Designed miniproteins, single chains, continued (3). Designs and how they scored, part 114

Each design is a single chain, and the fold is of that chain. pLDDT is the mean over its residues in the fold that is shown.

## One batch from the design tools (miniprotein)

Design m11950
Fold by ESMFold2-Fast:
Structure m11950 (fold): chain A 90 residues (1-90)
Amino acid sequence: MAKEREQAEALAETALELRYIGADIEYALQTGDWGPMTEDMRRKGLELMAQAGDPFARELLEAEKDPEKREEIRKRLIEEALERLKAMKA
């Protein structure tokens, strides 16, 4: 149980990191700006992903100004990862 929760937290964190890396790359590809990524550039990358039809990128954008929504997304990802880990053990 404790190890599964720890793994789920790591998976949720990795999923968020990969999404933000994707946003940084999308911004760089669209603008040609490969310099150090700022929070503003990352937000613009998420906007581009959301415009391309990524519902998770849109959800992250809406949650950026609301810390409760950000925590809600994180908790949901942890719960989804826990269910996935439980299914893999069956």
Scores: mean pLDDT 74

Design m11951
Fold by ESMFold2-Fast:
Structure m11951 (fold): chain A 118 residues (1-118)
Amino acid sequence: MTRSDLLRELGKLTGLSQSAIAELARMFGLSEEQLRELVRLLKAAEANDSEAIEEALRKMLGGNSRPGEDISDEQLRVVMAAQVLVYLRQGLADAALAIAEFMGLSEEELERLRRLFE
């Protein structure tokens, strides 16, 4: 699956355009591998299946779901990006922006993210 295929799949899962997803991926510094994990997590969330969500998180965390273990910065970015997209899909723009701000996005990037809600 190419990067373009992943952006298309994310667009289907979120209702956002491919260009909007590409901009979000750029803002969060997501690699093609991280985009694949993001697709898996969003599909689990869409199914509203807690077991599937837990399984996706276990795979993203390298099979270890222990709360005291250090999550890599890369894995944390994927989880936070997934949560932003879930909130956008639910129409919770303020919650999505709060997470993006917490992740250290600039004021300019937050303004661009707001435009993705249109």
Scores: mean pLDDT 68

Design m11952
Fold by ESMFold2-Fast:
Structure m11952 (fold): chain A 68 residues (1-68)
Amino acid sequence: GEEEYEEELRKATALLLEAARLRLEGKEVTVSLTDIDDEHARLTAASADKTLTVEVYKEVAEEALKLV
């Protein structure tokens, strides 16, 4: 539903904002988007000291990437 979309978008956006914050601190961060199936994708932000991952609808991942 719409509430699920908003929650997933918030989670994906939070991951991307954390990646941006780490880059501003001088850390090297790789952001990658991997297809899981026809409807879902895995968004990952990886640095030397931590890895952040969220699994969301592909449309949500694409929208979050446009916002950040």
Scores: mean pLDDT 83

Design m11953
Fold by ESMFold2-Fast:
Formats: structure tokens, C-alpha cells, sequence
Structure m11953 (fold): chain A 87 residues (1-87)
């Protein structure tokens, strides 16, 4: 199984179905443009790092329920990034 296929499986297991579909589509497009798997994974990492940074910036302004949901999302994204480091 390729690193990208492992990533998609992890995203689906975490309930991040929309992100998993985005990664599938993005990977097909990027491969068509001649990008390597390493380049594609680096771009996905950058996307996730930006999403975490944006979520952390928003977190202090959220109500308690939204803050909880946002922290859960940040934890899932961090787990994905840690897994990318191992691939």
C-alpha cells in the first residue's frame, strides 16, 4: 500500500471523509501534473498545518461546544501529521 493510500485509510478511520475524498482527487490531479508522491505528501502536510493554525487561532473566540469540536478536529489533524512523518 502506498503512503498516500495509507493516509486516505487513516482519514476515513478518523471520520474525516471529506478530507479523504479531497486527498484522492488532489492526488489524481497532482500525479497527472507530474508531481512525485513525496511532493504530494509535502503539499498535503502544508495544507493540514495551515488548517491546524487557523483552527488554533479561532479557538479562543468559540463557545464551549464549538471549542470542544475544534480541539477534537485539531487532535485528529495532528495524528494525521504524525503518521505522515512515519510514512
Amino acid sequence: MSPIEKLIELLESLGLLGLAEFVRIFTESARADGLSEEQILAMIRGFLEREIADAERELPSLDEEKARETRELIEKYRLVLETLDEL
Scores: mean pLDDT 84

Design m11954
Fold by ESMFold2-Fast:
Structure m11954 (fold): chain A 80 residues (1-80)
Amino acid sequence: DSSMLLPVQKAIEATSDPKVIEALKRAERLIQELRKAGLLEAALKATDLLLEGVYYALEGKYDKALEYLEEAIRLAEEAL
């Protein structure tokens, strides 16, 4: 259940690239961990990068999607 992350669910449903699907799921999980840790500014910044990745994934631009998703993951991991 993810009312806030509905665009992530739609991107996962729309893409067949396993690397993009994995990155979407990992970014979502790390953002949830940031929220649980009370790192709300980092969670917001990572969410903005995740939504850019979602946008490019829905356009079929998987290399650009991965660039934004990997940045979201890196930011989240560095903040945790």
Scores: mean pLDDT 81

Design m11955
Fold by ESMFold2-Fast:
Structure m11955 (fold): chain A 61 residues (1-61)
Amino acid sequence: TLERVQQLLEEASARIRAARTQAERDEVLRQLGEGLRSLGVEFDDIVVEDGQAVLVDPRRA
């Protein structure tokens, strides 16, 4: 499961870096969120830092 989570984050980060518009980035983040939920991963939010998708742990706000 950790390997799958890492693959989803890497794929999303690559797509975010290739995206030309905010709408494209938002779509990537939506798809990432769906993929993570299907794996039972809990998160409060997904933020983009230096072209990488980063999960915000709900226990830490």
Scores: mean pLDDT 75

Design m11956
Fold by ESMFold2-Fast:
Structure m11956 (fold): chain A 111 residues (1-111)
Amino acid sequence: MADPRIDPAIREAFLEFVRRVAKIFNINTEGLSLEEIATRAWLAAYFDLGPEGGEALNKLLMAISQPLPLDIAAIRAKAEELAKILREKGYDEQAEELLKAVDDFIAAVTA
């Protein structure tokens, strides 16, 4: 479950990030809160990639929801763990989009 006290400075970037992750799993995000999108994305990852994929996504979302300053190295490491699982399941394009979404999130919160 995402921390309800996500820093307002990163909330918009985090919302954009979880929308892009949800799109990887073909989830409609219209009208949903950040917490609802994150939960649906986790559930989709669990069913599509198995428990290991669901856990990897949850770890990534938890790393992003930490108080500032964010551990950028940890975020990248968790993203690469999830991307590896996606590639092992044959979702190479989705892995590339995930890593691009993470890079764009990092750029937004480190500027």
Scores: mean pLDDT 81

Design m11957
Fold by ESMFold2-Fast:
Structure m11957 (fold): chain A 55 residues (1-55)
Amino acid sequence: SDRQRLQQLIQRLQQVIAELQEQYAQATDPQIKEGLQQIIAGLQERIAELEAQLS
């Protein structure tokens, strides 16, 4: 179902965020850290949009 596909996409995006957060923790370059924070924030917004579609 479309609901199951959305849930799978959300789960995959959450996994990507977890991997990026690990990269952020290991990064030493402030510019790389800032870039990772921006990407993470964008993915979190995308998850919120997808979760809104499930209501």
Scores: mean pLDDT 88

Design m11958
Fold by ESMFold2-Fast:
Structure m11958 (fold): chain A 72 residues (1-72)
Amino acid sequence: SSEGDELERELQRLLDRAREIAATLSPDERARVLGEVLGLVTQLENHLQDEDFDGARETLERLRQFVRELEA
């Protein structure tokens, strides 16, 4: 659906940004960041599989907040 496509595009943008930031971090901090991102991606993919777009948007917002915190 168009909603799923929009969520997937935003997810990809956030993943690209998280990868850029992770590349600048220490190994321990990088592992923590990648672990958190993987957990959120898994939750978002489960919501999309169930066509739970509200749950997907909530998980995407959590990922967006996490990325914002990394930029602080």
Scores: mean pLDDT 85

Design m11959
Fold by ESMFold2-Fast:
Structure m11959 (fold): chain A 67 residues (1-67)
Amino acid sequence: MKLSDEEIEGNVLIVAAATILTSARNAGDEKLAEKAREFLDWLIAQLEAGTLDVEEARKRYEELVKE
């Protein structure tokens, strides 16, 4: 299978976001869980469309972990 740099970065960020979502849900942190879910949905949509901007994805991830 051919993996583009966008697919590799996107998959890494999906795993990271899913981990944050699961952790937030277990902790009862509804705000963090909502942000993590929105980021996951956005990442999946961008990857399916082939329009993932790695810099934008990293920026959104940094905003998520800063909370």
Scores: mean pLDDT 78

Design m11960
Fold by ESMFold2-Fast:
Structure m11960 (fold): chain A 118 residues (1-118)
Amino acid sequence: SKEEKLKEVYDTFDKAIEAIKQGNIEEALSYIRKALDKLEELVKEFNLTKEERRDIGQRIADVVELLYKKVGKEKIGPRLFALGLAVSRIVTGQLSKETIELAKEALEGKPDLVKLFS
């Protein structure tokens, strides 16, 4: 069901958060990619409500902020950009050049802007 697949996404992000807290950054990045892959499949199969998009955006923003605090900007630049692209794809259904640049800026300096895309 949609609820079961959404729970799998959330559980995978929770595993990423735990890995970040333990300093297992490579494992965390693997879980983040897995969660994003699951999200893309979920979006293809089901229509997400506005509330579900906001909740997903919030979880992505939380993971991004935790990763940023743990390893710093220089080590997470490309990965934060990828997270921003995923959030933009999920909440807008499109990946424009302007949206990519805005998501990149939001992830690097203003994580709260990511939540506005949700």
Scores: mean pLDDT 68

Design m11961
Fold by ESMFold2-Fast:
Structure m11961 (fold): chain A 94 residues (1-94)
Amino acid sequence: RARELLLSLPEEERRKIAKEAIAEVWVKKTGKPAPSDEVLDKAADDLISILTEDDGGLYELFVERASRPDASEAERVWLEILEAVIRRLEEAAA
C-alpha cells in the first residue's frame, strides 16, 4: 500500500512528505532542531528507495527488528519514521 501511494505522487511531493516525516520524528524523539536540508534530502531519498524499490519487504524487516527486545533505539526511530511517512501518504491520498 505505501509503495502504491508513494508512486502515485510527483517526485517533489514524495521528497516533501519524506523530509517532513523524518524531521517530525527526529524533533519529537531527540528534542533537537531538525537536521539540515542537505541531510534531510539524503535521508528522504534513502527512505523513498526503501519504500519504492523493495515491494515492502524492507518495511516488514524493520517492523520485525524494532519489535525485538534487543532492538536498537535507531531501529525503533526508523520504524516511527516509516509509520509517519505511511500516515502522511494516506492523508494525502484521502
Scores: mean pLDDT 71

Design m11962
Fold by ESMFold2-Fast:
Structure m11962 (fold): chain A 77 residues (1-77)
Amino acid sequence: EAERRIEFYEHGARADEKGAADMLKKANDYLKQAEESTDPEEREKLLKKAQDYINKAKTLIDGAERFRAEAERLRAA
């Protein structure tokens, strides 16, 4: 049943999009903490954490795009 498969992919896309937004929010929080830090070692750790969350967000965005593409393909059928 194509409708259930489309719903599955659309749900997956929305979940990944939300996850990416949450990861980017965490990245921004760490970037802000890094800007406020006067300790070079702490600043470096915070910047690394921010970059890790940015990388996670990119992976989730890529996943969402793949889910969206599959849902559109099934709708076209």
Scores: mean pLDDT 85

Design m11963
Fold by ESMFold2-Fast:
Structure m11963 (fold): chain A 95 residues (1-95)
Amino acid sequence: SDDEIRSVARDLGDVIGKHYNDPGGGRILADEITSLLLHHSRTDPELARRLLEGMRLLIEGRYEEALRLFSEVVERHPDSVLGRLLLSIARSLLS
Protein backbone atom coordinates (compact mmCIF):
# COMPACT_ATOMS: atom_id res chain seq x y z
CA SER A 1 0.00 0.00 0.00
CA ASP A 2 1.01 3.68 -0.40
CA ASP A 3 1.11 4.13 3.40
CA GLU A 4 3.39 1.08 3.74
CA ILE A 5 5.76 2.50 1.08
CA ARG A 6 5.90 5.91 2.82
CA SER A 7 6.48 4.32 6.25
CA VAL A 8 9.27 1.97 5.09
CA ALA A 9 11.03 4.69 3.04
CA ARG A 10 10.94 7.06 6.06
CA ASP A 11 12.37 4.38 8.37
CA LEU A 12 15.14 3.59 5.83
CA GLY A 13 15.94 7.31 5.48
CA ASP A 14 16.29 7.49 9.29
CA VAL A 15 18.69 4.48 9.32
CA ILE A 16 20.84 6.00 6.54
CA GLY A 17 20.79 9.51 8.07
CA LYS A 18 21.94 8.04 11.41
CA HIS A 19 24.71 5.92 9.80
CA TYR A 20 26.18 8.94 7.91
CA ASN A 21 25.35 11.53 10.62
CA ASP A 22 23.26 13.36 7.98
CA PRO A 23 19.57 13.48 9.05
CA GLY A 24 18.74 16.02 6.29
CA GLY A 25 20.26 13.80 3.60
CA GLY A 26 18.38 10.82 5.07
CA ARG A 27 15.07 12.72 4.79
CA ILE A 28 15.76 13.78 1.16
CA LEU A 29 16.63 10.17 0.27
CA ALA A 30 13.41 8.90 1.96
CA ASP A 31 11.31 11.34 -0.13
CA GLU A 32 13.12 10.31 -3.36
CA ILE A 33 12.72 6.57 -2.62
CA THR A 34 9.01 7.13 -1.80
CA SER A 35 8.41 8.88 -5.15
CA LEU A 36 10.28 6.21 -7.17
CA LEU A 37 8.67 3.25 -5.35
CA LEU A 38 5.14 4.69 -5.74
CA HIS A 39 5.78 4.95 -9.51
CA HIS A 40 7.13 1.34 -9.56
CA SER A 41 4.06 0.08 -7.64
CA ARG A 42 1.90 1.32 -10.56
CA THR A 43 4.11 -0.01 -13.42
CA ASP A 44 5.67 -3.20 -11.95
CA PRO A 45 4.00 -4.24 -8.64
CA GLU A 46 6.19 -7.37 -8.26
CA LEU A 47 9.40 -5.32 -8.59
CA ALA A 48 7.98 -2.80 -6.07
CA ARG A 49 7.21 -5.64 -3.61
CA ARG A 50 10.77 -7.05 -3.92
CA LEU A 51 12.35 -3.60 -3.42
CA LEU A 52 10.14 -3.02 -0.36
CA GLU A 53 11.22 -6.43 1.05
CA GLY A 54 14.91 -5.47 0.62
CA MET A 55 14.32 -2.08 2.26
CA ARG A 56 12.84 -3.85 5.30
CA LEU A 57 15.96 -6.05 5.49
CA LEU A 58 18.13 -2.89 5.54
CA ILE A 59 16.00 -1.36 8.34
CA GLU A 60 16.41 -4.63 10.32
CA GLY A 61 20.23 -4.47 9.91
CA ARG A 62 20.18 -7.58 7.68
CA TYR A 63 22.59 -6.00 5.19
CA GLU A 64 23.98 -9.23 3.62
CA GLU A 65 20.44 -10.52 2.88
CA ALA A 66 19.44 -7.10 1.47
CA LEU A 67 22.61 -7.06 -0.71
CA ARG A 68 21.71 -10.50 -2.15
CA LEU A 69 18.11 -9.44 -2.82
CA PHE A 70 19.07 -6.15 -4.53
CA SER A 71 21.83 -7.90 -6.55
CA GLU A 72 19.20 -10.35 -7.87
CA VAL A 73 16.78 -7.46 -8.60
CA VAL A 74 19.46 -5.53 -10.57
CA GLU A 75 20.40 -8.71 -12.51
CA ARG A 76 16.73 -9.21 -13.53
CA HIS A 77 15.92 -5.47 -13.91
CA PRO A 78 19.18 -3.72 -14.93
CA ASP A 79 17.26 -0.53 -15.90
CA SER A 80 15.85 -0.07 -12.36
CA VAL A 81 17.30 3.20 -11.02
CA LEU A 82 15.84 2.45 -7.57
CA GLY A 83 17.22 -1.13 -7.61
CA ARG A 84 20.74 0.16 -8.38
CA LEU A 85 20.42 2.92 -5.73
CA LEU A 86 19.33 0.44 -3.03
CA LEU A 87 22.11 -2.00 -4.02
CA SER A 88 24.65 0.85 -3.62
CA ILE A 89 23.17 1.72 -0.19
CA ALA A 90 23.35 -1.95 0.94
CA ARG A 91 27.03 -2.16 -0.13
CA SER A 92 27.83 1.08 1.74
CA LEU A 93 26.09 -0.05 4.95
CA LEU A 94 27.89 -3.44 4.82
CA SER A 95 31.38 -1.91 4.36
Scores: mean pLDDT 86

Design m11964
Fold by ESMFold2-Fast:
Structure m11964 (fold): chain A 114 residues (1-114)
Amino acid sequence: MTRAEELVEALIEKDYEKVEELLQDESVLFERDENGRTLLHLLAEAITSEKVKEDETKQEIALLIIKLLEDYPELAKLKDKEGKTVKDLLEEALKKEKNEEVKELIEEAIKLAE
């Protein structure tokens, strides 16, 4: 399990202390899993995953994506092994999402990923 995967799980479980601890090392943002996915790819996929049922948790994930893209805009250029950027995954999430507040945050994240 990558530190990025641990961070996503911690955020879903509301373990904010572990999220902050893992974010202290910026190298976690650039770690890639076996599919070439970064933390931002995993967070974008988590928004529409069956593991995340609460709209508040989806909002927290989207807000973290926004914060990381504001602080590290270079992350938006990173592609997984399928050639997808975080923007591509956020556009897929936007098509599946039904909650208007979550959609607004995803749209803001997409603008930052341009």
Scores: mean pLDDT 87

Design m11965
Fold by ESMFold2-Fast:
Structure m11965 (fold): chain A 74 residues (1-74)
Amino acid sequence: SAREKEIEEKKEKLKPVAEKFKLSEEELEYIAEKASDEEVDELEAAADNKKIHPLLLELLVELGIEEIKRALGV
């Protein structure tokens, strides 16, 4: 389906973020389902930084997922 394809494409882009922050498959899929294409692109660009990107913090606040917040140290 179009939704499944969208999620898979976002997961591919977010792979470096998942590796850096040791996100579970469920956490990665949640971010992929909730993040906009623009947010995904910003997170991908920020993956090489050692500091958490401000857009990632904003996204986590919006999503309200405590497990992801803990995994990212926020």
Scores: mean pLDDT 66

Design m11966
Fold by ESMFold2-Fast:
Structure m11966 (fold): chain A 75 residues (1-75)
Amino acid sequence: MTPEDIAEEAKRLGASDKAAELIRQAAEELSRRLGRPVSLEDALSAVLSRFGRADETIGASVEELIRLVNEEVEK
């Protein structure tokens, strides 16, 4: 799954265009650092960690994580 595929999936699950671009960037950065493809959940967790909200990722669904990213980008 490419960073572009991850962003497209996030948009299908309710991410705004702005949120999807941040998720794409996080997926690209993580995949380069780890030397492997990353999941949508990995990218969402990375974005929320950058906003200081890593604790809110514990036990959250992908849809809830996307909602949290949308909230942060619309502040």
Scores: mean pLDDT 80

Design m11967
Fold by ESMFold2-Fast:
Structure m11967 (fold): chain A 85 residues (1-85)
Amino acid sequence: SAEGEVLEYKGNKEGAEVVAIGAADGMEAGATAEQIAKAMEEALGDKVKAEVLEETETSAVIRVVSEGSEVLGGDLEAVIEVRLL
């Protein structure tokens, strides 16, 4: 079964804030990378986009982009690895 756990990422833009993305907390076992990405977008607001770059049986790589997000404190571009087991 998969656990939706989102790791902290350091943004790749200078001045980007280090954020802990707990938006996928409480996801059911067996959640897909797409469901986790959608949960992140819903929790972080409409100025945040999450895209699945790669998915394996045990992990997913998700790109998170924010432009002027109030929740994330401005602009952010980040790639995070999520554990699915």
Scores: mean pLDDT 56

Design m11968
Fold by ESMFold2-Fast:
Structure m11968 (fold): chain A 71 residues (1-71)
Amino acid sequence: MKAEADKYKALAATNDANTGAYLGRAAVYYMLSGDYAEMNALIDEAAALGVAEATAKAQFEELDKLLKERE
């Protein structure tokens, strides 16, 4: 999970159009890896950048996907 989180975090840094979506997905993977400090840092970063809504939407979509694939 952490490797996937790191992947989306890196994508957020290099893709301005989809920054919120990538931050949201990274936060979900950090949460699943037990890295709540990094999860909260990404959520705060998204809020500071003004992309919090896109981030929240992406978090919900990625979590829903993972729950369906793991269950």
Scores: mean pLDDT 74

Design m11969
Fold by ESMFold2-Fast:
Structure m11969 (fold): chain A 81 residues (1-81)
Amino acid sequence: MKEIDEKLEERAKYYEENKEAMERKIAELRAQPPSEEVRRELLRLEIELGILAISVGVLNAIKKQEERKKKELQQKLLELL
């Protein structure tokens, strides 16, 4: 569980730093005159931001699943003894 917690913290920090940078770039691109190049870059950044969000979500889900398994094992031990 410690490794998952460390990975989650690392990813959350990376997400926050990169999210802010990506959101800033998206805002800058949206301020530019519309073009196919601008639209392509916007889509790329939005996809990248989405992937980061999903990655953090998956790590959080794994952490919750590990916590749940630990609680289930403790419950079963109490019921068995």
Scores: mean pLDDT 74

Design m11970
Fold by ESMFold2-Fast:
Structure m11970 (fold): chain A 77 residues (1-77)
Amino acid sequence: SDIKKLLEKFADKVEKKDPKSSEEIRKLVKEGNYLDALIHANGVAMQMRDFDAQIEISKKISELQKPRIEEYNKRIM
């Protein structure tokens, strides 16, 4: 999936500087826990000041949270 490729690419990118976070991201991806993997990766990208990765990851978090956002909006409107 697109999310899996993004997370694996990001894990590869950060592996040298933060091997522990890279391993945790890969583990969450292997478990199919993409939302937690994205949240963890976003935190790592913030610490590394990787703004491009933060934008891509945040966009995917928003896409996965869309059903919850739509439920919230229906209660307000």
Scores: mean pLDDT 78

Design m11971
Fold by ESMFold2-Fast:
Structure m11971 (fold): chain A 75 residues (1-75)
Amino acid sequence: SAEEEMDKLIAELEASEEVQKMLEELRKRMAALNAKLEALIREGDVASALALAAEFGPVVDRFQAILNEKLEELR
């Protein structure tokens, strides 16, 4: 299946320094966004928290696009 094929590719690419750095950067950005979201929730700013949560999708989509571009470079 496509899921099994993707899991195999991820395992191989995790051995690559470049992919590891990219995943580390994604982790840092996601952590920063999550910390900001938690701060807004603690302050009771529900409207800003919901707006920021809606921005997670586009950020993840951008990183998926970059990952797909790197996968194409390996062909």
Scores: mean pLDDT 70

Design m11972
Fold by ESMFold2-Fast:
Structure m11972 (fold): chain A 84 residues (1-84)
Amino acid sequence: SMAARLVEALRRRLDDLEARYAALQAAGAPVPAALAAEARALAKEAEENRDILPKELYERIRRLDLEVETDVGIQEIVRAVSRI
C-alpha cells in the first residue's frame, strides 16, 4: 500500500539520520545545521502522518529530533561562552 511505502521511506530516513548522529556523537563532533534541519523535517512529516505511523516509529523520530535540538542548543551556548 502507499501507506506502507511511506512508513518504509520514513524508517529509512530515520535509520540514516540516527546512524549519522551516532557517528557525530562518537567523534565528539558538532551537529551540522543540515542534519538538524533534516531531523526537524522528518519530525514534521511524522506529525503530519501521525495516524498512519506505527507508534514506535513516531516515538523514535520525535526522540531523535529532541536529542538533536538539545545538542544544537548546548552547542550554541558553548560557542557563545567560548567567545568570551
Scores: mean pLDDT 87

Design m11973
Fold by ESMFold2-Fast:
Structure m11973 (fold): chain A 73 residues (1-73)
Amino acid sequence: ASKEEIEELAREAIRLGLQVMENKEGLSSGIANVLRAIGVLFDVETGTQSMEEAYERALATVEQAKADLRKYG
């Protein structure tokens, strides 16, 4: 996967995490989604993980954020 694809997935996870944070009961889960997405972006920029691993982690983070939004939103 490309850096651009990983960055877009991470931005989606951040947007979803911010939406989860709008619900008082989802605040901690929303924060966790945002921090996980930032961590993926940081690891890509520092070169500490492969592009394939970063893509899989970004996808998992988006899936978790969507699940949290369904639970709390």
Scores: mean pLDDT 83

Design m11974
Fold by ESMFold2-Fast:
Structure m11974 (fold): chain A 63 residues (1-63)
Amino acid sequence: DEAKKRAQREKHAALLRQLNDFHDQIQQIKQQMIQQGNVKDARDYYYKSMGDEVVKINAQLHS
């Protein structure tokens, strides 16, 4: 079914774009925290935020 394959490709592309946009946002926040001297907090924030988003995106991909 061509329509189902197209829908899956569009869903995958949309979720990948969402993840990339989120990554850019988190990178900006991380850089601000580093400039404020909160290097450890910036690292912890990045890993937690990206980890949570990957889990969320994976759940949407398999729904």
Scores: mean pLDDT 81

Design m11975
Fold by ESMFold2-Fast:
Structure m11975 (fold): chain A 67 residues (1-67)
Amino acid sequence: TEKAGEEARRYISTAEYSIQTGDLEMAREALEKAREYIRKIEESGDTDLAEELQARLERLEEEIRKM
């Protein structure tokens, strides 16, 4: 549970950096990995953390769509 949260945050940070540098392939891959860990967090019952991270992921996906 705790490790899944750490991994999700790491991939979200990687996606943020990749968007800033224009590496859209890396950004999409990082967001896919983050989504996998968010799903594991949901399965563990930490719905508040999952919703917080999901909101961050969705904002980054919208940012990619605007580029």
Scores: mean pLDDT 83

Design m11976
Fold by ESMFold2-Fast:
Structure m11976 (fold): chain A 75 residues (1-75)
Amino acid sequence: SIEDVVNEFLELLSTVLPEDVHKEIEEGLRKLVEEKRIDELILLVSTYVEMLRERKAPEEIIEKMEELLRRLKEL
């Protein structure tokens, strides 16, 4: 489900982001899921993946996030 993919994405984000930043992102993503704004959800998730790549997050984490993004686009 979309909720499962978002929860897995948020779990990965918790390993690379401070708790306060993570909480703000969680609230934003959950709101988009609740409002069924799936195109905006995909865009926002894609934006976070690119931001983390630019900040040199571990490649293993980026690869897992890209897989979740692919799953989200196919739902």
Scores: mean pLDDT 84

Design m11977
Fold by ESMFold2-Fast:
Structure m11977 (fold): chain A 79 residues (1-79)
Amino acid sequence: AAVKRGEELYKANCLACHGETGEGPRTAKTLGEQYQKVVNGVPGSKVMPAWKGKLSQQQLQDLEAYLRTLPTVRGVASA
């Protein structure tokens, strides 16, 4: 359930910049870092906003659950 809700949030808010598998501009080294970047935005980036004011804590947790399912190694340059 959480993963599917997170997928919907990702498609609505992240897909346009990060692609279907999270390939995007860059990914964090750990899932914890990726979650922190979603919550607080990316320091020094004008394109990655902080989502903590736009999403509830439950929605952020659902998004984190989905992000854990994205490929971390094999997603690079695959279409």
Scores: mean pLDDT 61

Design m11978
Fold by ESMFold2-Fast:
Structure m11978 (fold): chain A 107 residues (1-107)
Amino acid sequence: SKENIYLESSYSLAVMSFQAMRLALKTEPQEKAAQIAIETLDSLISFFSKVDKEMADVLEQSKKEFQQLIDQMFAENASKEEFAARFDQLLDETLDKLQQVLDKKLA
């Protein structure tokens, strides 16, 4: 259906946005990478709030978890490698949750 194509395309946007966040984690200083991540999540939340409430809610929860992670990692004076690894894990967990919502709605 057209609705299913729109949901799948929206999920693809999230995947591509997260790929851009992963690139920023490798190429930018930690503080700038953290800023890019939060700004990217805010943009995705704004977009998905008009597409699907459950997917928007997943992203809102993810943003809270990223904010907590950022605060914790700076407090712990974590290495760039540790920061990137924990960010990648949270991105993977968020994509898995978005995929679960997508699969449920396409069933």
Scores: mean pLDDT 87

Design m11979
Fold by ESMFold2-Fast:
Structure m11979 (fold): chain A 90 residues (1-90)
Amino acid sequence: AYSSTTVKKVEVKEGEILRVTVTNLGTEDATVTVELILNGKVQDKATLTVKAGTSGSVDFEIKESGEYEVKVTATGATAKPTIKVELSIV
């Protein structure tokens, strides 16, 4: 499979909602896996399909304050997806 990975860091507090928005800038649908990592351990995970030229988002409730890594892996059928990843606190 053709996969691209983006990692972003964010400092969040317990009780906040972290929104991860993935925009697929390519011409092919992508399967996107989002992993929330704290101190090297995956705390939460979501998988979604982001259609070509569209955006998708997932919301995570933060259970523990800290600096998280948000690891986004996008997989395409014929080529590596071109994606944009944005983080926001809701």
Scores: mean pLDDT 87

Design m11980
Fold by ESMFold2-Fast:
Structure m11980 (fold): chain A 71 residues (1-71)
Amino acid sequence: SPAQIAAQQAMLDANKDTLRQLQAHRAEIQARADATSNIQDQVKASFIDTIIGGTEALISHLEKQISQLQS
């Protein structure tokens, strides 16, 4: 239904916003790690990369659901 598609689209948009925020935060931590050779910041960047991957997978799943609802 159009209402169900709109609800899924809103969820997709929210997750895309979250992904942009995570990518920005990851870039800040990477810049700090590179400047200081700080092992803790390198580890934090790696953990954020894992969360980014999970968020991208969720976005892909939501896009697939929207495509199925549009059929």
Scores: mean pLDDT 85

Design m11981
Fold by ESMFold2-Fast:
Structure m11981 (fold): chain A 85 residues (1-85)
Amino acid sequence: SKEEVEKTVEKLINDLEKLIDQLRAALAAGADPETLRRLVHELRSEIAQLKKIMEDNELSPELKEKVEKTIQEANRLIDEAEAAL
């Protein structure tokens, strides 16, 4: 159902936000390259899943904006992490 899709998206946004926080903390702590690469891979996987759901489903404008904003923030941190590798 549409409501189940929206709940799934909200859960994935929360999971993505947690990974963003983990990568930010890892970068601040000067974590090893293996840790940074693992977190980047996990972030890329979650982003890909959210993008596919957005392509396959018409989300509310508010939820779409929230997904797009979170993906943009995730990509910024991925770029920062890759620049540190």
Scores: mean pLDDT 88

Design m11982
Fold by ESMFold2-Fast:
Structure m11982 (fold): chain A 95 residues (1-95)
Amino acid sequence: MGPELSERGKELAERGLENAIKALKEMIKEVKEALKNPPEKKEKERLIINAKMVVIAAETDLDLAERAGVDEEKLEELRRLIKELRELIEELEKQ
């Protein structure tokens, strides 16, 4: 067993998860604002692409964090935010 490698893996996964949570919260705020104040078609299309990329990155960070044994409370927060952003993207696409 390599304790140093195990600890580094968990630390990297926790950092990735915290970064993903922050990115999701920022993107959720932007999509909610776009739903309230609809942007021009080109800006809307760009926002949808960016939001989808944030979801993909967050799902990757979630998988890594689950494998590294990160705290379940943080995993649940990340899963909730991913679901919220996906639902907001669908709403924005329907407008």
Scores: mean pLDDT 84

Design m11983
Fold by ESMFold2-Fast:
Structure m11983 (fold): chain A 56 residues (1-56)
Amino acid sequence: VPTFEFRASGDPEERARDLVEIAREHPEYKDRIKAVLEQLPDPEVRERALAEIDSL
């Protein structure tokens, strides 16, 4: 693809992994990250990411 438009939100799995990593490094962001994850269209990815954050 010749265009390199920002794609961090293109793949819900990739997005969820990035958000979980941020929550691990900065637990103060857990609430904000959970809110973002709850907006993901893929329920399986969303549920998995939320469980991972709860395990931190």
Scores: mean pLDDT 70

Design m11984
Fold by ESMFold2-Fast:
Structure m11984 (fold): chain A 99 residues (1-99)
Amino acid sequence: LKEELEEILEKMEEILKKLEELGAPKEILDLIREAIELLRELAKTTDVLKVIGLTLRILGIIIELEQLLKKVKDPEIKKLIEELIELLEKALRLALKLN
């Protein structure tokens, strides 16, 4: 789980760099940076209440990114944001997979 979350974080950081190079809107970049920080905290916590709180905050970011995505006209930026949303959804599934 921790190793899988760390792999997702590395991919998200790579996408963030590409979005910065393409001149993506600051609002989108700030949301992605916040999501990365929340996911880093999620990777190191075992507290169930903290996991729930972090998960809800990340879900809020996904909703905001999906809304902002509708305003993005650049197809490369749009594709990278869609890929990042998929990575965040995968991270939440891994974190909540209580078997």
Scores: mean pLDDT 84

